Designed miniproteins, single chains, continued (2). Designs and how they scored, part 88

Each design is a single chain, and the fold is of that chain. pLDDT is the mean over its residues in the fold that is shown.

## One batch from the design tools (miniprotein)

Design m7244
Fold by ESMFold2-Fast:
Structure m7244 (fold): chain A 80 residues (1-80)
Amino acid sequence: SVEELIERFEELKKELEELKEKVKDDPKLLLEAEVKEGMALIYYGVSKLTGYDKELLEKAIELLEEAIEKLKKYLEEKEK
């Protein structure tokens, strides 16, 4: 449902912000994550303007998931 997609987007946004705090020592990685977040916010905003187009919401979620996965991989490699 659209409500489940909105909730998923908000959960991922919070997770990304927590991960960004943990990678503040890498300015380039942080900037790359912020660029993906910005693109996700654009898709989310356009989706909202069009009455919550599901495909645009799913694209926004995908962009946040990509940014989160990259930060998680970096943190796992840094701890090894």
Scores: mean pLDDT 85

Design m7245
Fold by ESMFold2-Fast:
Structure m7245 (fold): chain A 74 residues (1-74)
Amino acid sequence: LAEGVQLLAEGRLEEAIAAFEEAIKQNPNLVQAYLQLGSLLSHLGRFEEAREYFDKAAELVEQGKAEYLPYAKI
């Protein structure tokens, strides 16, 4: 997740997408990764893919499975 944010700040958009996808693979309940990836895809005009990630984030929150950064309080 931190690497994805750094890559995004550097304008390395495709690498940021890959880093957020990897964060989701490491922790599928990490809602922040879905929100970051959805926001980035929406910025790139990839609205259908962005919607899928936002929907997954919403589902995790509704199911009470949402996880945040490892050291963040719920």
Scores: mean pLDDT 73

Design m7246
Fold by ESMFold2-Fast:
Structure m7246 (fold): chain A 55 residues (1-55)
Amino acid sequence: TERQREASEKAREMLKKGAPKEEAIKILVDAGFSKEEAEEEVDLMEKAIKDEKKK
């Protein structure tokens, strides 16, 4: 849903600012993601951020 997409963008911004994984997961769960989906999304986001920084 659009709400879930907005939450994903917000979670990514929070992770870039150095927020802990738990905060990002909470944002996604509040937007309607399951805990499993939220964890998977956060893991992908962190991997993408780390890969981008490696460049």
Scores: mean pLDDT 77

Design m7247
Fold by ESMFold2-Fast:
Structure m7247 (fold): chain A 111 residues (1-111)
Amino acid sequence: MIEEVKEIIKESLRGMLDALAEALGHRERLDEIYQEFLEQLDKAKTLEEIKEAVQDFFSRVADIVVEALREAGVPDEEIEKVRAFLDSLIPPTAEGLVDAAVREVERRRAA
């Protein structure tokens, strides 16, 4: 279960990160964040620890989104609103991804 959930999440987040790098740039920074995520995920022994690793990953990705918006000339007031919105989405997004990965593992085992 845990190892299969990790593999599904690795693939999903790699795909998201590649799409984001193509849209925003910052490929080197995004690849570094993904490597940090892989190291944290490797140490995770519970679904809760996997959720924490995913939340930390999205928080670091949100930092890159904020940097890209600032470079594009978006005013700091609007950037603060975007960051607050992204931060509010991180916990439910991480929970939804882990829950979806668990359901996919269960589906594959039932087939």
Scores: mean pLDDT 85

Design m7248
Fold by ESMFold2-Fast:
Structure m7248 (fold): chain A 77 residues (1-77)
Amino acid sequence: MTVPVPVTDASAATVAAGIRGMADQAEALGADPAVVERLRALADQAAAATDAATRQRLLGEAATLASEAHHAAFDRA
């Protein structure tokens, strides 16, 4: 069975998986547990989001947090 899907926008599941990947990577790098927890919360919110605008906003917030966590972890290494 073929179901048409938007090609240019990631599904809620895809965005949530991406954010969870960021959280797992931040945890592996020894990031602040509060930042890792925040990233996982954003992934759960993305999984529950039904509109593309909310998913993109949550992805942007997660990317900013992951970038800050990566920078801090690299400076500690």
Scores: mean pLDDT 73

Design m7249
Fold by ESMFold2-Fast:
Structure m7249 (fold): chain A 55 residues (1-55)
Amino acid sequence: MEEAAREAAEAARAVREAVAAGDSQKTLQYGKRAGEAVKRGGEAAARAVEEAGGP
């Protein structure tokens, strides 16, 4: 979960930078990508646990 949280934080940062730049179109696009990154982070964390076979 730590790795997934880091990826989500990185995606959130990209959205904030787009907002700070005042680019409304990019803000919408990055918002959508950030949502997908959060979803992928969760899926990647689940897959990593499954592939590793657990502790």
Scores: mean pLDDT 68

Design m7250
Fold by ESMFold2-Fast:
Formats: sequence, C-alpha cells, structure tokens
Structure m7250 (fold): chain A 55 residues (1-55)
Amino acid sequence: LSDDQIAAVLATGEEAYRQTLARLLAQGVPRDEAERIARDVGDQAGFDLADRLQA
C-alpha cells in the first residue's frame, strides 16, 4: 500500500469508530461496552478497505 492508501485506511477506521461510538452512546449503551464495539467496527472497516486496495 502507498502512504496515501495507508492514511485512507487509518482515516476510514477512525471515522467508523467515531460514528459507531456516538451512535451507541446515544442509544444508552454503557461507555465501556460502546468503546469495545466501536473499536471492533473501526478495525473491521479499516481491514475491509485494505483488502479492497490490495485486490
């Protein structure tokens, strides 16, 4: 992956994490649980983009 592609993967994961965390907190999910779920979602979004960029 190029530096730009790596930056895009990191940005995608961070954005998915932020959006998921905000949504779960708004739904009343406890912060510790919301944080764990949001991190998993962010990581998965980043990995999915990395796979597409390497295909």
Scores: mean pLDDT 82

Design m7251
Fold by ESMFold2-Fast:
Structure m7251 (fold): chain A 80 residues (1-80)
Amino acid sequence: MLKEVAELLKKAAEAAREGDAEKALELLDEAIRLLSKDPSPRAGVYRIALAVAKRLVEQGKLEEAAELAEKLAEKLEKEA
């Protein structure tokens, strides 16, 4: 699961850099959905961080959203 979430976040970052806010939001929502299946406090922290990434996309801060998604993907890969 964590590896799948990391892969979704990398794709979300790519979509955000391409200016595709709709696709970035869809990928972030899918990542949040997968993390919602994990009851751990760690998964809860990642869901909050992803909600921040979604808000950045909604505000048109696509580069900041991409940077946050990439950082989260790197952390998740280390935990997987």
Scores: mean pLDDT 82

Design m7252
Fold by ESMFold2-Fast:
Structure m7252 (fold): chain A 60 residues (1-60)
Amino acid sequence: ASSEEKRRIVLAAARLGKVGEQLSNKDITEIARMTGLSKGKVRRVLEKTGYRTSELLLTL
């Protein structure tokens, strides 16, 4: 993902008030809608920035 895409994803997470918290699939879907990016890209960027996502990522 580009630096601009990463910045938009982090800002969207902050707008949801979920900075540093575990993010659900619903939160990831909302961030994807806010940023216009795919859910997979949003999830990968958030993981790299230290956010925790649901256990569904551990099953793949």
Scores: mean pLDDT 67

Design m7253
Fold by ESMFold2-Fast:
Structure m7253 (fold): chain A 84 residues (1-84)
Amino acid sequence: SLEALRRAREEAERRRISRLAREYFTAVVDRGLLRRQLRRLRARGGAPADLAAVEEQIARYDRLIARYQPPFEAEVEAFLLKIR
């Protein structure tokens, strides 16, 4: 039926948004762990090369999060329009 096809499409879209949410959350958590590592290295007088390596990883995650955030928000808004 048309109703069954509609429900199947809505369920598939929910699963896709859930995957995007997990990817975004994982990136935010990983960046948080790197920020904690950087603070500990600074407190211990870590080598400049080690500090620079962690800072580069944080910058890479900042770029990744910025890339995920607008697509994720757009996908959530598009989904909400379809399930109302």
Scores: mean pLDDT 80

Design m7254
Fold by ESMFold2-Fast:
Structure m7254 (fold): chain A 52 residues (1-52)
Amino acid sequence: MSEEEEKKIEELKELSRKAAEGIGKVLGLDEESTERLAEMLYEIEIEAYKRS
C-alpha cells in the first residue's frame, strides 16, 4: 500500500474509535462492547473506502 493509503486507513481507524466512544457513552456501553463497536465501524469504513 502507498503511504497515503496507510495514512487514510489510520484516519478511518481513529474516526471509528471516536465514533464508537461517543455512541458507547450515549448508550451506556461497557468498554468491551465499545471496542467491538469500534472494530465493526472500522470494517465498514475500510470496505467503503476500498470500493471508492
Scores: mean pLDDT 79

Design m7255
Fold by ESMFold2-Fast:
Structure m7255 (fold): chain A 52 residues (1-52)
Amino acid sequence: MEEEARRLVEEALKAQTDPDTSAWDVLEQKLAGLPEELREKALEIWRERTGL
């Protein structure tokens, strides 16, 4: 759902503070194996947050 997707994106963005961590890689790993609906929602939120 939206809250869960939002949390995943937020966690990935927080991980970006580490020099060896890509926020996108973290998000991609978190989305792996999750329902398509949740994955799509997280990608929408990611684009909104990153401006892509």
Scores: mean pLDDT 71

Design m7256
Fold by ESMFold2-Fast:
Structure m7256 (fold): chain A 84 residues (1-84)
Amino acid sequence: EEEAIKELKEIEELIKKAEELIKEAETSEDKAKLLEEAAKLYEEAAKKLRELGDRANNPGYYEKAEEAEKKAEEAKKEAEKEKA
């Protein structure tokens, strides 16, 4: 329980930081770099959420992981546009 609470906080902080990087990217000269960083944070959060889903056998964690994975792919696609 204590470990799960700490892990959820870590996941929430990763997602929050990724969202902040996406927002910064909108007005930054290093848009591609910020989007790549955000994608990595979403990927890490998704991985942790899938691990929680496996332990808890809870589909809610898998759904959140899928959302984070989708956001990571969207950030990667946007970063690729900036490099083109």
Scores: mean pLDDT 81

Design m7257
Fold by ESMFold2-Fast:
Structure m7257 (fold): chain A 65 residues (1-65)
Amino acid sequence: GKNSEEISKKLKEAWKLVEELKKKGFSFEEIREYIEKEVPEELKPWARLALVLEEVEEEFEELLK
């Protein structure tokens, strides 16, 4: 398979990073700034994707109230 193991690993690392920052009380905007300033270029697209998925989940939960 094409690079599936590396993709999975990077996505898991990015997801863990976003979850840890969220647990520490970072807002979505603060997490986005952290990604742009502190995250390596190769991981940035995966971290951005993980953040978007978290934002969508939160918006969906608000809609279901």
Scores: mean pLDDT 77

Design m7258
Fold by ESMFold2-Fast:
Structure m7258 (fold): chain A 68 residues (1-68)
Amino acid sequence: MDREKHELANRAGLLAYEAGADPLTVTRVANAVLEAKDREEAARAAREELSKVVSPETAEEVARRLLE
């Protein structure tokens, strides 16, 4: 996978950190994005990991921003 995948994973991790996720969750979100087959799956995976520690609304906002 090329630079775009790593950029998306880095952005997902940063958005998770800004949303108040702990370091373990930030790492899990970034890894989930790297494992995803496409951008929609990456957003879904990030939302699932984040919803465990932040509000559903916050997790949904992060997922939406990853699709932009």
Scores: mean pLDDT 79

Design m7259
Fold by ESMFold2-Fast:
Structure m7259 (fold): chain A 89 residues (1-89)
Amino acid sequence: SMAKPVEADEEGKKLIDELVKKYRELAEEILRILGLPEENLKVLEEALKKGKERMKATMGKEEAEKLLELLEKNREKALEEARRLAAEL
């Protein structure tokens, strides 16, 4: 199998794309729960684009899989915390 040991292979890049997509969706939902302005979505989008490029340059498939699993496991807790904070505002 052709794999690049110092850079995310094609499978790793797909996992990083999925990770960034799910993270963006989670952050967007958190911003919505908190009632934060639309300008914050644009800042987040630029940060995620830069982060995705950096991840693809520095992460392998294994690291991307671990981060995706952690994101999925902690998603509901992050949403619950956002709802709690929104109720206090």
Scores: mean pLDDT 74

Design m7260
Fold by ESMFold2-Fast:
Structure m7260 (fold): chain A 55 residues (1-55)
Amino acid sequence: HMAEVSRLVAEFAREVGLPNTDEAQRAVVKIARDLIEGKMTPEEARKRLEELAAK
């Protein structure tokens, strides 16, 4: 089961200081989904979260 991937993405979002907004939460969910479906690597997911935190 891929629930652990979603948890890992949420942890990365916290580590990079992503704000607790609806937009940020939607982005985290999308990234987790893409990771679970194999459309994105963990490295790409972390990079995307860092980009979101920088905005």
Scores: mean pLDDT 74

Design m7261
Fold by ESMFold2-Fast:
Structure m7261 (fold): chain A 100 residues (1-100)
Amino acid sequence: MKIDPEELEAEIDRTLALMLISVAKNIVERDPSPDAFQEAVELAKKAAELARQSGSPEALRTVADGIEELAKVLRSHGTPEAQKAADELEKLAAEIRAEA
């Protein structure tokens, strides 16, 4: 199999973006603190950047789905800080989904 460096780089960016979302979800599930919520938002923003960098509509949609799931976890904590973080994530997911 030929490994195309550009194709490999796009796959790495997509995989890394999904890993960042998974890490963010783990952080907020283990630590329901404002600092953890902010860290999760920062990780989700980084994942969105990687999805945009990949140039793949499928990566944008998959990452948007992951960010929406993360927002649901945040909303389940029921704090004003969690609600604010969830609102920010839902807006981010809508923005990158529109770019797909």
Scores: mean pLDDT 82

Design m7262
Fold by ESMFold2-Fast:
Structure m7262 (fold): chain A 61 residues (1-61)
Amino acid sequence: MTPFELIVEALRAYQAGDYERAVELMRKALETDWSHLDPQERAALLATVRGLLAEAERRLG
């Protein structure tokens, strides 16, 4: 999966209330290579993923 595919799946899991799956997919997205993306897009997406990861982890306890 590309980083984009992982983010889309993580957002779907988060919206469905599957916070464990959302955390798994977001962590996997952060482990992929983002160097081929535009620096501004990469920064915005990484900030979004990190924010959603923190929120999902907070929901899990």
Scores: mean pLDDT 79

Design m7263
Fold by ESMFold2-Fast:
Formats: structure tokens, sequence, C-alpha cells
Structure m7263 (fold): chain A 57 residues (1-57)
């Protein structure tokens, strides 16, 4: 099962900004955003959550 494009370009930095904006708007919970980031960057959910918390400061 494969998806072509959902949130935009395959640019990781743009994807990160979109996720952060969605969290700021309350469209995504921090946990959902961390899971999406972890999948996109191939990192742990814990590391993704730390990145999000730093960017949301």
Amino acid sequence: MKKAVTLGLPDKEKTLDEIIEAVKRGELSLDEAATALAHQFGISKEEAKKILEERLK
C-alpha cells in the first residue's frame, strides 16, 4: 500500500513546517505530530517530540 502525496512536496523542511503549523492551530495533537515526524525523518517518536517542543517555543 502506497500514497503518492498527502501533505505536499517531498521536502522534509516544508513537511516539518506544515506539521508545526497544524499543531499551533490545534489541528494535530503533539503526539500525532510527533508520530508523523518520526515516520518522515526515520527517527524515534521521542526525538520527534523533542524537536516539536523546541520549535513550538
Scores: mean pLDDT 72

Design m7264
Fold by ESMFold2-Fast:
Structure m7264 (fold): chain A 101 residues (1-101)
Amino acid sequence: VEEARESGLEAARLAREAGGAAAARGAESGARGAEAAGRAGGEEAAREGGEAVLRHGRAGAEAAAAGDAAGEAGGAIGAIGAGLDAGLRAGGRETGLEGAG
């Protein structure tokens, strides 16, 4: 109750906006990473061989690293949002769905 910001709206909005923006970036980066890995994998699968496996692994690692960096940034913010949601869930969802109920 004491942690409830001014009506909780601004804190909830900021947490959702930060989490939403990071999650959107993570999803977009992940999709782009998967697309890049898919393209590299498609070309390397057609080529086949040890070199293709090595190159595919590198392209996949780069895509995964890019997605992981974006997901990690989003994960940190999203964890705050998830922690807030878990706290609200335990406390009776005072902010999220209260107005919808």
Scores: mean pLDDT 46

Design m7266
Fold by ESMFold2-Fast:
Structure m7266 (fold): chain A 72 residues (1-72)
Amino acid sequence: MKEGAIRFLELLREESTDPEVQAEIDKLIEEAKASTDQDEINRLVVKATKLVMDREGQEAVDRAAARFEAEL
């Protein structure tokens, strides 16, 4: 769901501390909001997850995922 994907991107941003990572995720959120293609939205989520994992660590991704699951 588009709304779920955008929420997960927002949680990835909140669990990030690097302003450059946050700025890149903000761009991905804007692209996801503008998109009507679920496959494109899914690719943006994968890109954001990989970015956070590489720059902030796996624990940041795990915290975002745990928060997202708690909201389901």
Scores: mean pLDDT 84

Design m7267
Fold by ESMFold2-Fast:
Structure m7267 (fold): chain A 81 residues (1-81)
Amino acid sequence: SAAELLEEARALLEKAQAALKAGKYLEALEAAAKALEAALKAMKLDPSLTAEAIGLAIAGIGIIWEAGLKNPEAAARARAL
């Protein structure tokens, strides 16, 4: 369901934040990209969740951006998204 996708996105964002804090920039990028995908899928399934999904997507983009600044391979993968 859309609600389950938002829960998945939140869990992936927590994983991405932990990885980012640990200096694991590629892991942070991968988790944040999956979180962004889950949030966008949730929004498409249930437009009433758009505001919450956008909030999660913005958080994911922030992690992708930070990981890309810290790691050239992460930057290359972010550009391919």
Scores: mean pLDDT 85

Design m7268
Fold by ESMFold2-Fast:
Structure m7268 (fold): chain A 81 residues (1-81)
Amino acid sequence: MSKEELWREIDAALGIMTLALLIRIAESQGNEELAKQLREWLDRAVEAVKAGRYDEAFRILADAAEQAGLTKVAEKFRELA
């Protein structure tokens, strides 16, 4: 595994963990609609990572972050795609 591939895998894992945390926050705030939407994006991002499609995973994470109102985080994920 190249150093670049390892860092992309780590970044993808951190992105997925961030999305999982956002789901918990949305649920704790009673925002069931946002939590449901974020869970759908989490499933898609996990499948993309499992398939080695990191560019697709980062695009999905960017869309999820943007929907959660994290515009700067979304832009960073787009830069990694």
Scores: mean pLDDT 81

Design m7269
Fold by ESMFold2-Fast:
Structure m7269 (fold): chain A 61 residues (1-61)
Amino acid sequence: SLEEGRLAVFRRAARRLHERIDELEKKYGRPVSDEEFHAIVREVAGEMRRELAALEKQAAA
């Protein structure tokens, strides 16, 4: 269902956020800064919006 698809997108976004933070912290050997955290959140939110738009398009077809 569309609702199940949306839940999957939200779960993927949450996982992606954790992966991006972990990747950056491992790469630089330090915690992410506030600015870096906000940049990652914007990146993941953009990905999530695109996936939700794709689901809406599929549901309309």
Scores: mean pLDDT 85

Design m7271
Fold by ESMFold2-Fast:
Structure m7271 (fold): chain A 55 residues (1-55)
Amino acid sequence: KIEEIKKEALKIAKKLNLSVEEIKDVLKYLLKQEGIELSDKEIEKLAKEIYEEVK
């Protein structure tokens, strides 16, 4: 589900010190692999949330 994708994206973002734009690209990739369709607006919101959590 979306929580697993968020968890994986957060792990990658933390490891590679990714920007919001890069996190957005990672999310698009992971969502495509799982067959989940989200709007660009939803993906951007999620990417910003992940970016705020990465430290």
Scores: mean pLDDT 81

Design m7272
Fold by ESMFold2-Fast:
Structure m7272 (fold): chain A 57 residues (1-57)
Amino acid sequence: SALTERELERALREARELGDEEAIRRLEEIRRRGGTVRDLIPIEVERALRAMEAALG
């Protein structure tokens, strides 16, 4: 199913709050091209892993 504007804005707000520039860049690309929730999953997983790595080191 198509990605909703609400889901995309939520993900962008979370990435901006964390200062995750890579996640912001990828989410803006999805916003520009259109995408699905499947496109968000890898971005959110990678963002979570980066945040965990930063917290540990």
Scores: mean pLDDT 75

Design m7273
Fold by ESMFold2-Fast:
Structure m7273 (fold): chain A 62 residues (1-62)
Amino acid sequence: MFSTRSGRIQEQILNAILKAGRPLTARELAEMTGLSQSTVSRHLSRLERQGIVTREGRLYRA
């Protein structure tokens, strides 16, 4: 379940948020990226801890 492709997934999530130009839920990000909601939520949690994205309730922004 752990892969060296973690950076590519994070890039896909960040690009989706930036392209949307608005806060997105993990579900919307999963739909935009083609990833599972669980995968997106895991990576969003990491990005939030790194200060790359901000969480506002159920919404995430970069």
Scores: mean pLDDT 77

Design m7274
Fold by ESMFold2-Fast:
Structure m7274 (fold): chain A 61 residues (1-61)
Amino acid sequence: MEEEIKKLNQEALDAAARGDFARAAESYRKIAELYEKMGKTSEAEQARRVADYYEALAARA
């Protein structure tokens, strides 16, 4: 699962760099789901906050 999270993190960063904030938000939502499955609640909560941030950017961009 850590390898999947690392891949999603890279995909999110690449998407954000291209201005694709909706895709960045989607990637962070998937990261949050993986952290929850691993029992890492604090990390999952942080990933959800990042996803919410990118969702807000996507709605206004």
Scores: mean pLDDT 83

Design m7275
Fold by ESMFold2-Fast:
Structure m7275 (fold): chain A 59 residues (1-59)
Amino acid sequence: SAELEELAKKYGVTTKQVEGAKKLLEDGVPERSVVQLMVKEAGLSEEQAKELVEELKKL
């Protein structure tokens, strides 16, 4: 998805990481858990990870 590629570029993460986060949200994983995973695995700050998760929820 072009939207997921744009989000990956915006946050300095891989498209695969963004796609994985979106799948976890769609599978009902709590937002807080997805935020913590993105902080740990993608090296985002907690604030950046929260913003990314909110953008993914809009898609």
Scores: mean pLDDT 85

Design m7276
Fold by ESMFold2-Fast:
Structure m7276 (fold): chain A 80 residues (1-80)
Amino acid sequence: MSEIERLLEELEELLARADEALAAGRWEEAERLLREARELLARLKKLFDEKGATREQAQRYAALAARLAGLEFEVELARK
């Protein structure tokens, strides 16, 4: 598996775990997982800039970035 594909899979797993933590009301765990996911997203962007990306990889990245933003908003709203 390429480095990009491995990191995309790790990001998907982190976001799934964050969603589960949110559903369980574990806000601090969800925030930590989302922070890790954001760092991973930044690493993926650097790899895309350095090595290029397939259209499929770019679409997966865009979908995961949108999901991350949505989960971050849910955590922010839950704190109020």
Scores: mean pLDDT 84

Design m7277
Fold by ESMFold2-Fast:
Structure m7277 (fold): chain A 84 residues (1-84)
Amino acid sequence: MDERAKELLRKSVENVEEMVETVEKRYDAGQLSPETAIRMLRELARTAKQLAEIARKLGDDETAAKAERVARRAEELVERLERE
């Protein structure tokens, strides 16, 4: 049971990481407004933080650290876009 939960969690973190990269790429390509990109990135940062908490509860410190890095990356992108 725990192993399956950990694998689903890792895939969820990877999906959020890919979504952050996709938002950045679409914004750079002029396909997203700054307001839309900021909104999406804030939601992704929140989701990544929730996944980090779940990972800590499961004792998966490596996945928790990865999820926290994804959240931080999304927050850094929000700060950059808010200055434009």
Scores: mean pLDDT 86

Design m7278
Fold by ESMFold2-Fast:
Structure m7278 (fold): chain A 81 residues (1-81)
Amino acid sequence: SSAEEAKLAQAETELLEALRRRMEAEGKSPAVIESYLSEVKAILDDLRAQGFSNQTLLDFLNLLIQGNWEAATALITQARG
């Protein structure tokens, strides 16, 4: 539904802002932060286009926010079959 799509978009925005704040606190440069956030957005847009569930997308974003890149990559690889 459009309401669920809006909720997912809001969650994405909130998670990206949390990642930005964390990277700023870690002393990452603006260029590194913008590059990283753009990559995360591109991956999420690609996953939406492939028809991954909202739950899979949320789990993926949560693993990224935790810094668990290995588990995040594995989740998407497994979900692709």
Scores: mean pLDDT 78

Design m7279
Fold by ESMFold2-Fast:
Structure m7279 (fold): chain A 67 residues (1-67)
Amino acid sequence: ARELVEAASPEVLAAGVAVRLDGLSEEETARALQRALGLSPEEAREAVRRGLELVDRAGVDLVAEAA
């Protein structure tokens, strides 16, 4: 459901972390969300994009760079 993309759910945040920090592809992460949450391909891609936005806003990259 699209509500999961708008919420800072653990799965959406984990998708952003997987792509940005763990080096997984956006497509592979989107497929994992489709299986785990029953999302459509478009919804899964939006969840990945939202997760990346949340990771950026949390300043995870800034914290890592500051270390």
Scores: mean pLDDT 67

Design m7280
Fold by ESMFold2-Fast:
Structure m7280 (fold): chain A 100 residues (1-100)
Amino acid sequence: SMDEKLLELAEKYLAEIKSPTLRAFAEQSLRDLKEGIELIKQGKVTEGLAKSTVALLDLSMLKFAEEILPQEEIDAVPATPAGLAALFDRAVRRFFEELK
């Protein structure tokens, strides 16, 4: 089923993350994905799809951050939503600087 495939994809992304700090954020994204799937099953399709999509994008961004940022910079990030946003900002900025 589609929900099984989405969970398998999320679990694969989680397994590919090596940083314990990033795994903590990824576990939250996996919880958000499960909640999104539950919303779809309850007939709240738009809300469930939006939540599931954001969760999958967050997992992809966490994997990207691990590949592009040094571990000491990743581990300095506070385990808060603001910390996650700062991590993504740093990863994107680093990527564009390396494209010069």
Scores: mean pLDDT 80

Design m7281
Fold by ESMFold2-Fast:
Order: sequence, then C-alpha cells, then structure tokens
Structure m7281 (fold): chain A 68 residues (1-68)
Amino acid sequence: SMEEKEKAGKRVVLELQERLTALGYSDEEITAAVEEVVAVGKEAEAAGLSAEEIYRLMKEKADEILAA
C-alpha cells in the first residue's frame, strides 16, 4: 500500500540521517544525501515497485552514499 511505501522510505531516510550525523556530516550534506535517496524511492514507486523493492533500492543508495 502507499502507507507501507511511505513507512519504508521514512525508515531508510531516518537511518541515513542518523548515520551521517554520527559521521560528522553537515546539515546541507545530509539534506543532499536524503534527496538522492528519496529520488530513488520516487522513481521506484513510479515504476510500480512494491514497498519491499522500494525499501531495498533506497537502502542500496543509502549504503552507496555511506561507502563514499
């Protein structure tokens, strides 16, 4: 459902924000990273993917950002 997709996205964003804050990133850098992850989620949703698939793709993008 849309609510499940929103919950999945919010979970990934919250975890990313917490990790980047702990690593000492600025609010501007955190905002930019969150926008990239949200964009992936919106593209996946537009493609008709499930909440689980949206979560996976957003999580992969968040992990990519954290590895950089």
Scores: mean pLDDT 83

Design m7282
Fold by ESMFold2-Fast:
Structure m7282 (fold): chain A 65 residues (1-65)
Amino acid sequence: MDAEINRAIADMYEGLARYYEKQGKFKEAAESYRLAADIYRQNGDTERAEEFEKKAKEAEKKYSE
């Protein structure tokens, strides 16, 4: 699969996650961050994958309150 296309899809999920955070939908934000992390890992971008997994966990903590 084209690495440029995968990165664009990951960027889309990042944008979607940020949109959900602005709406207070932290559960959906966490799901979108996990999807972005998975795509970054598939692209070999381990650093970004770990960053987005962390963001997903932070969003999960917010909706558990």
Scores: mean pLDDT 79

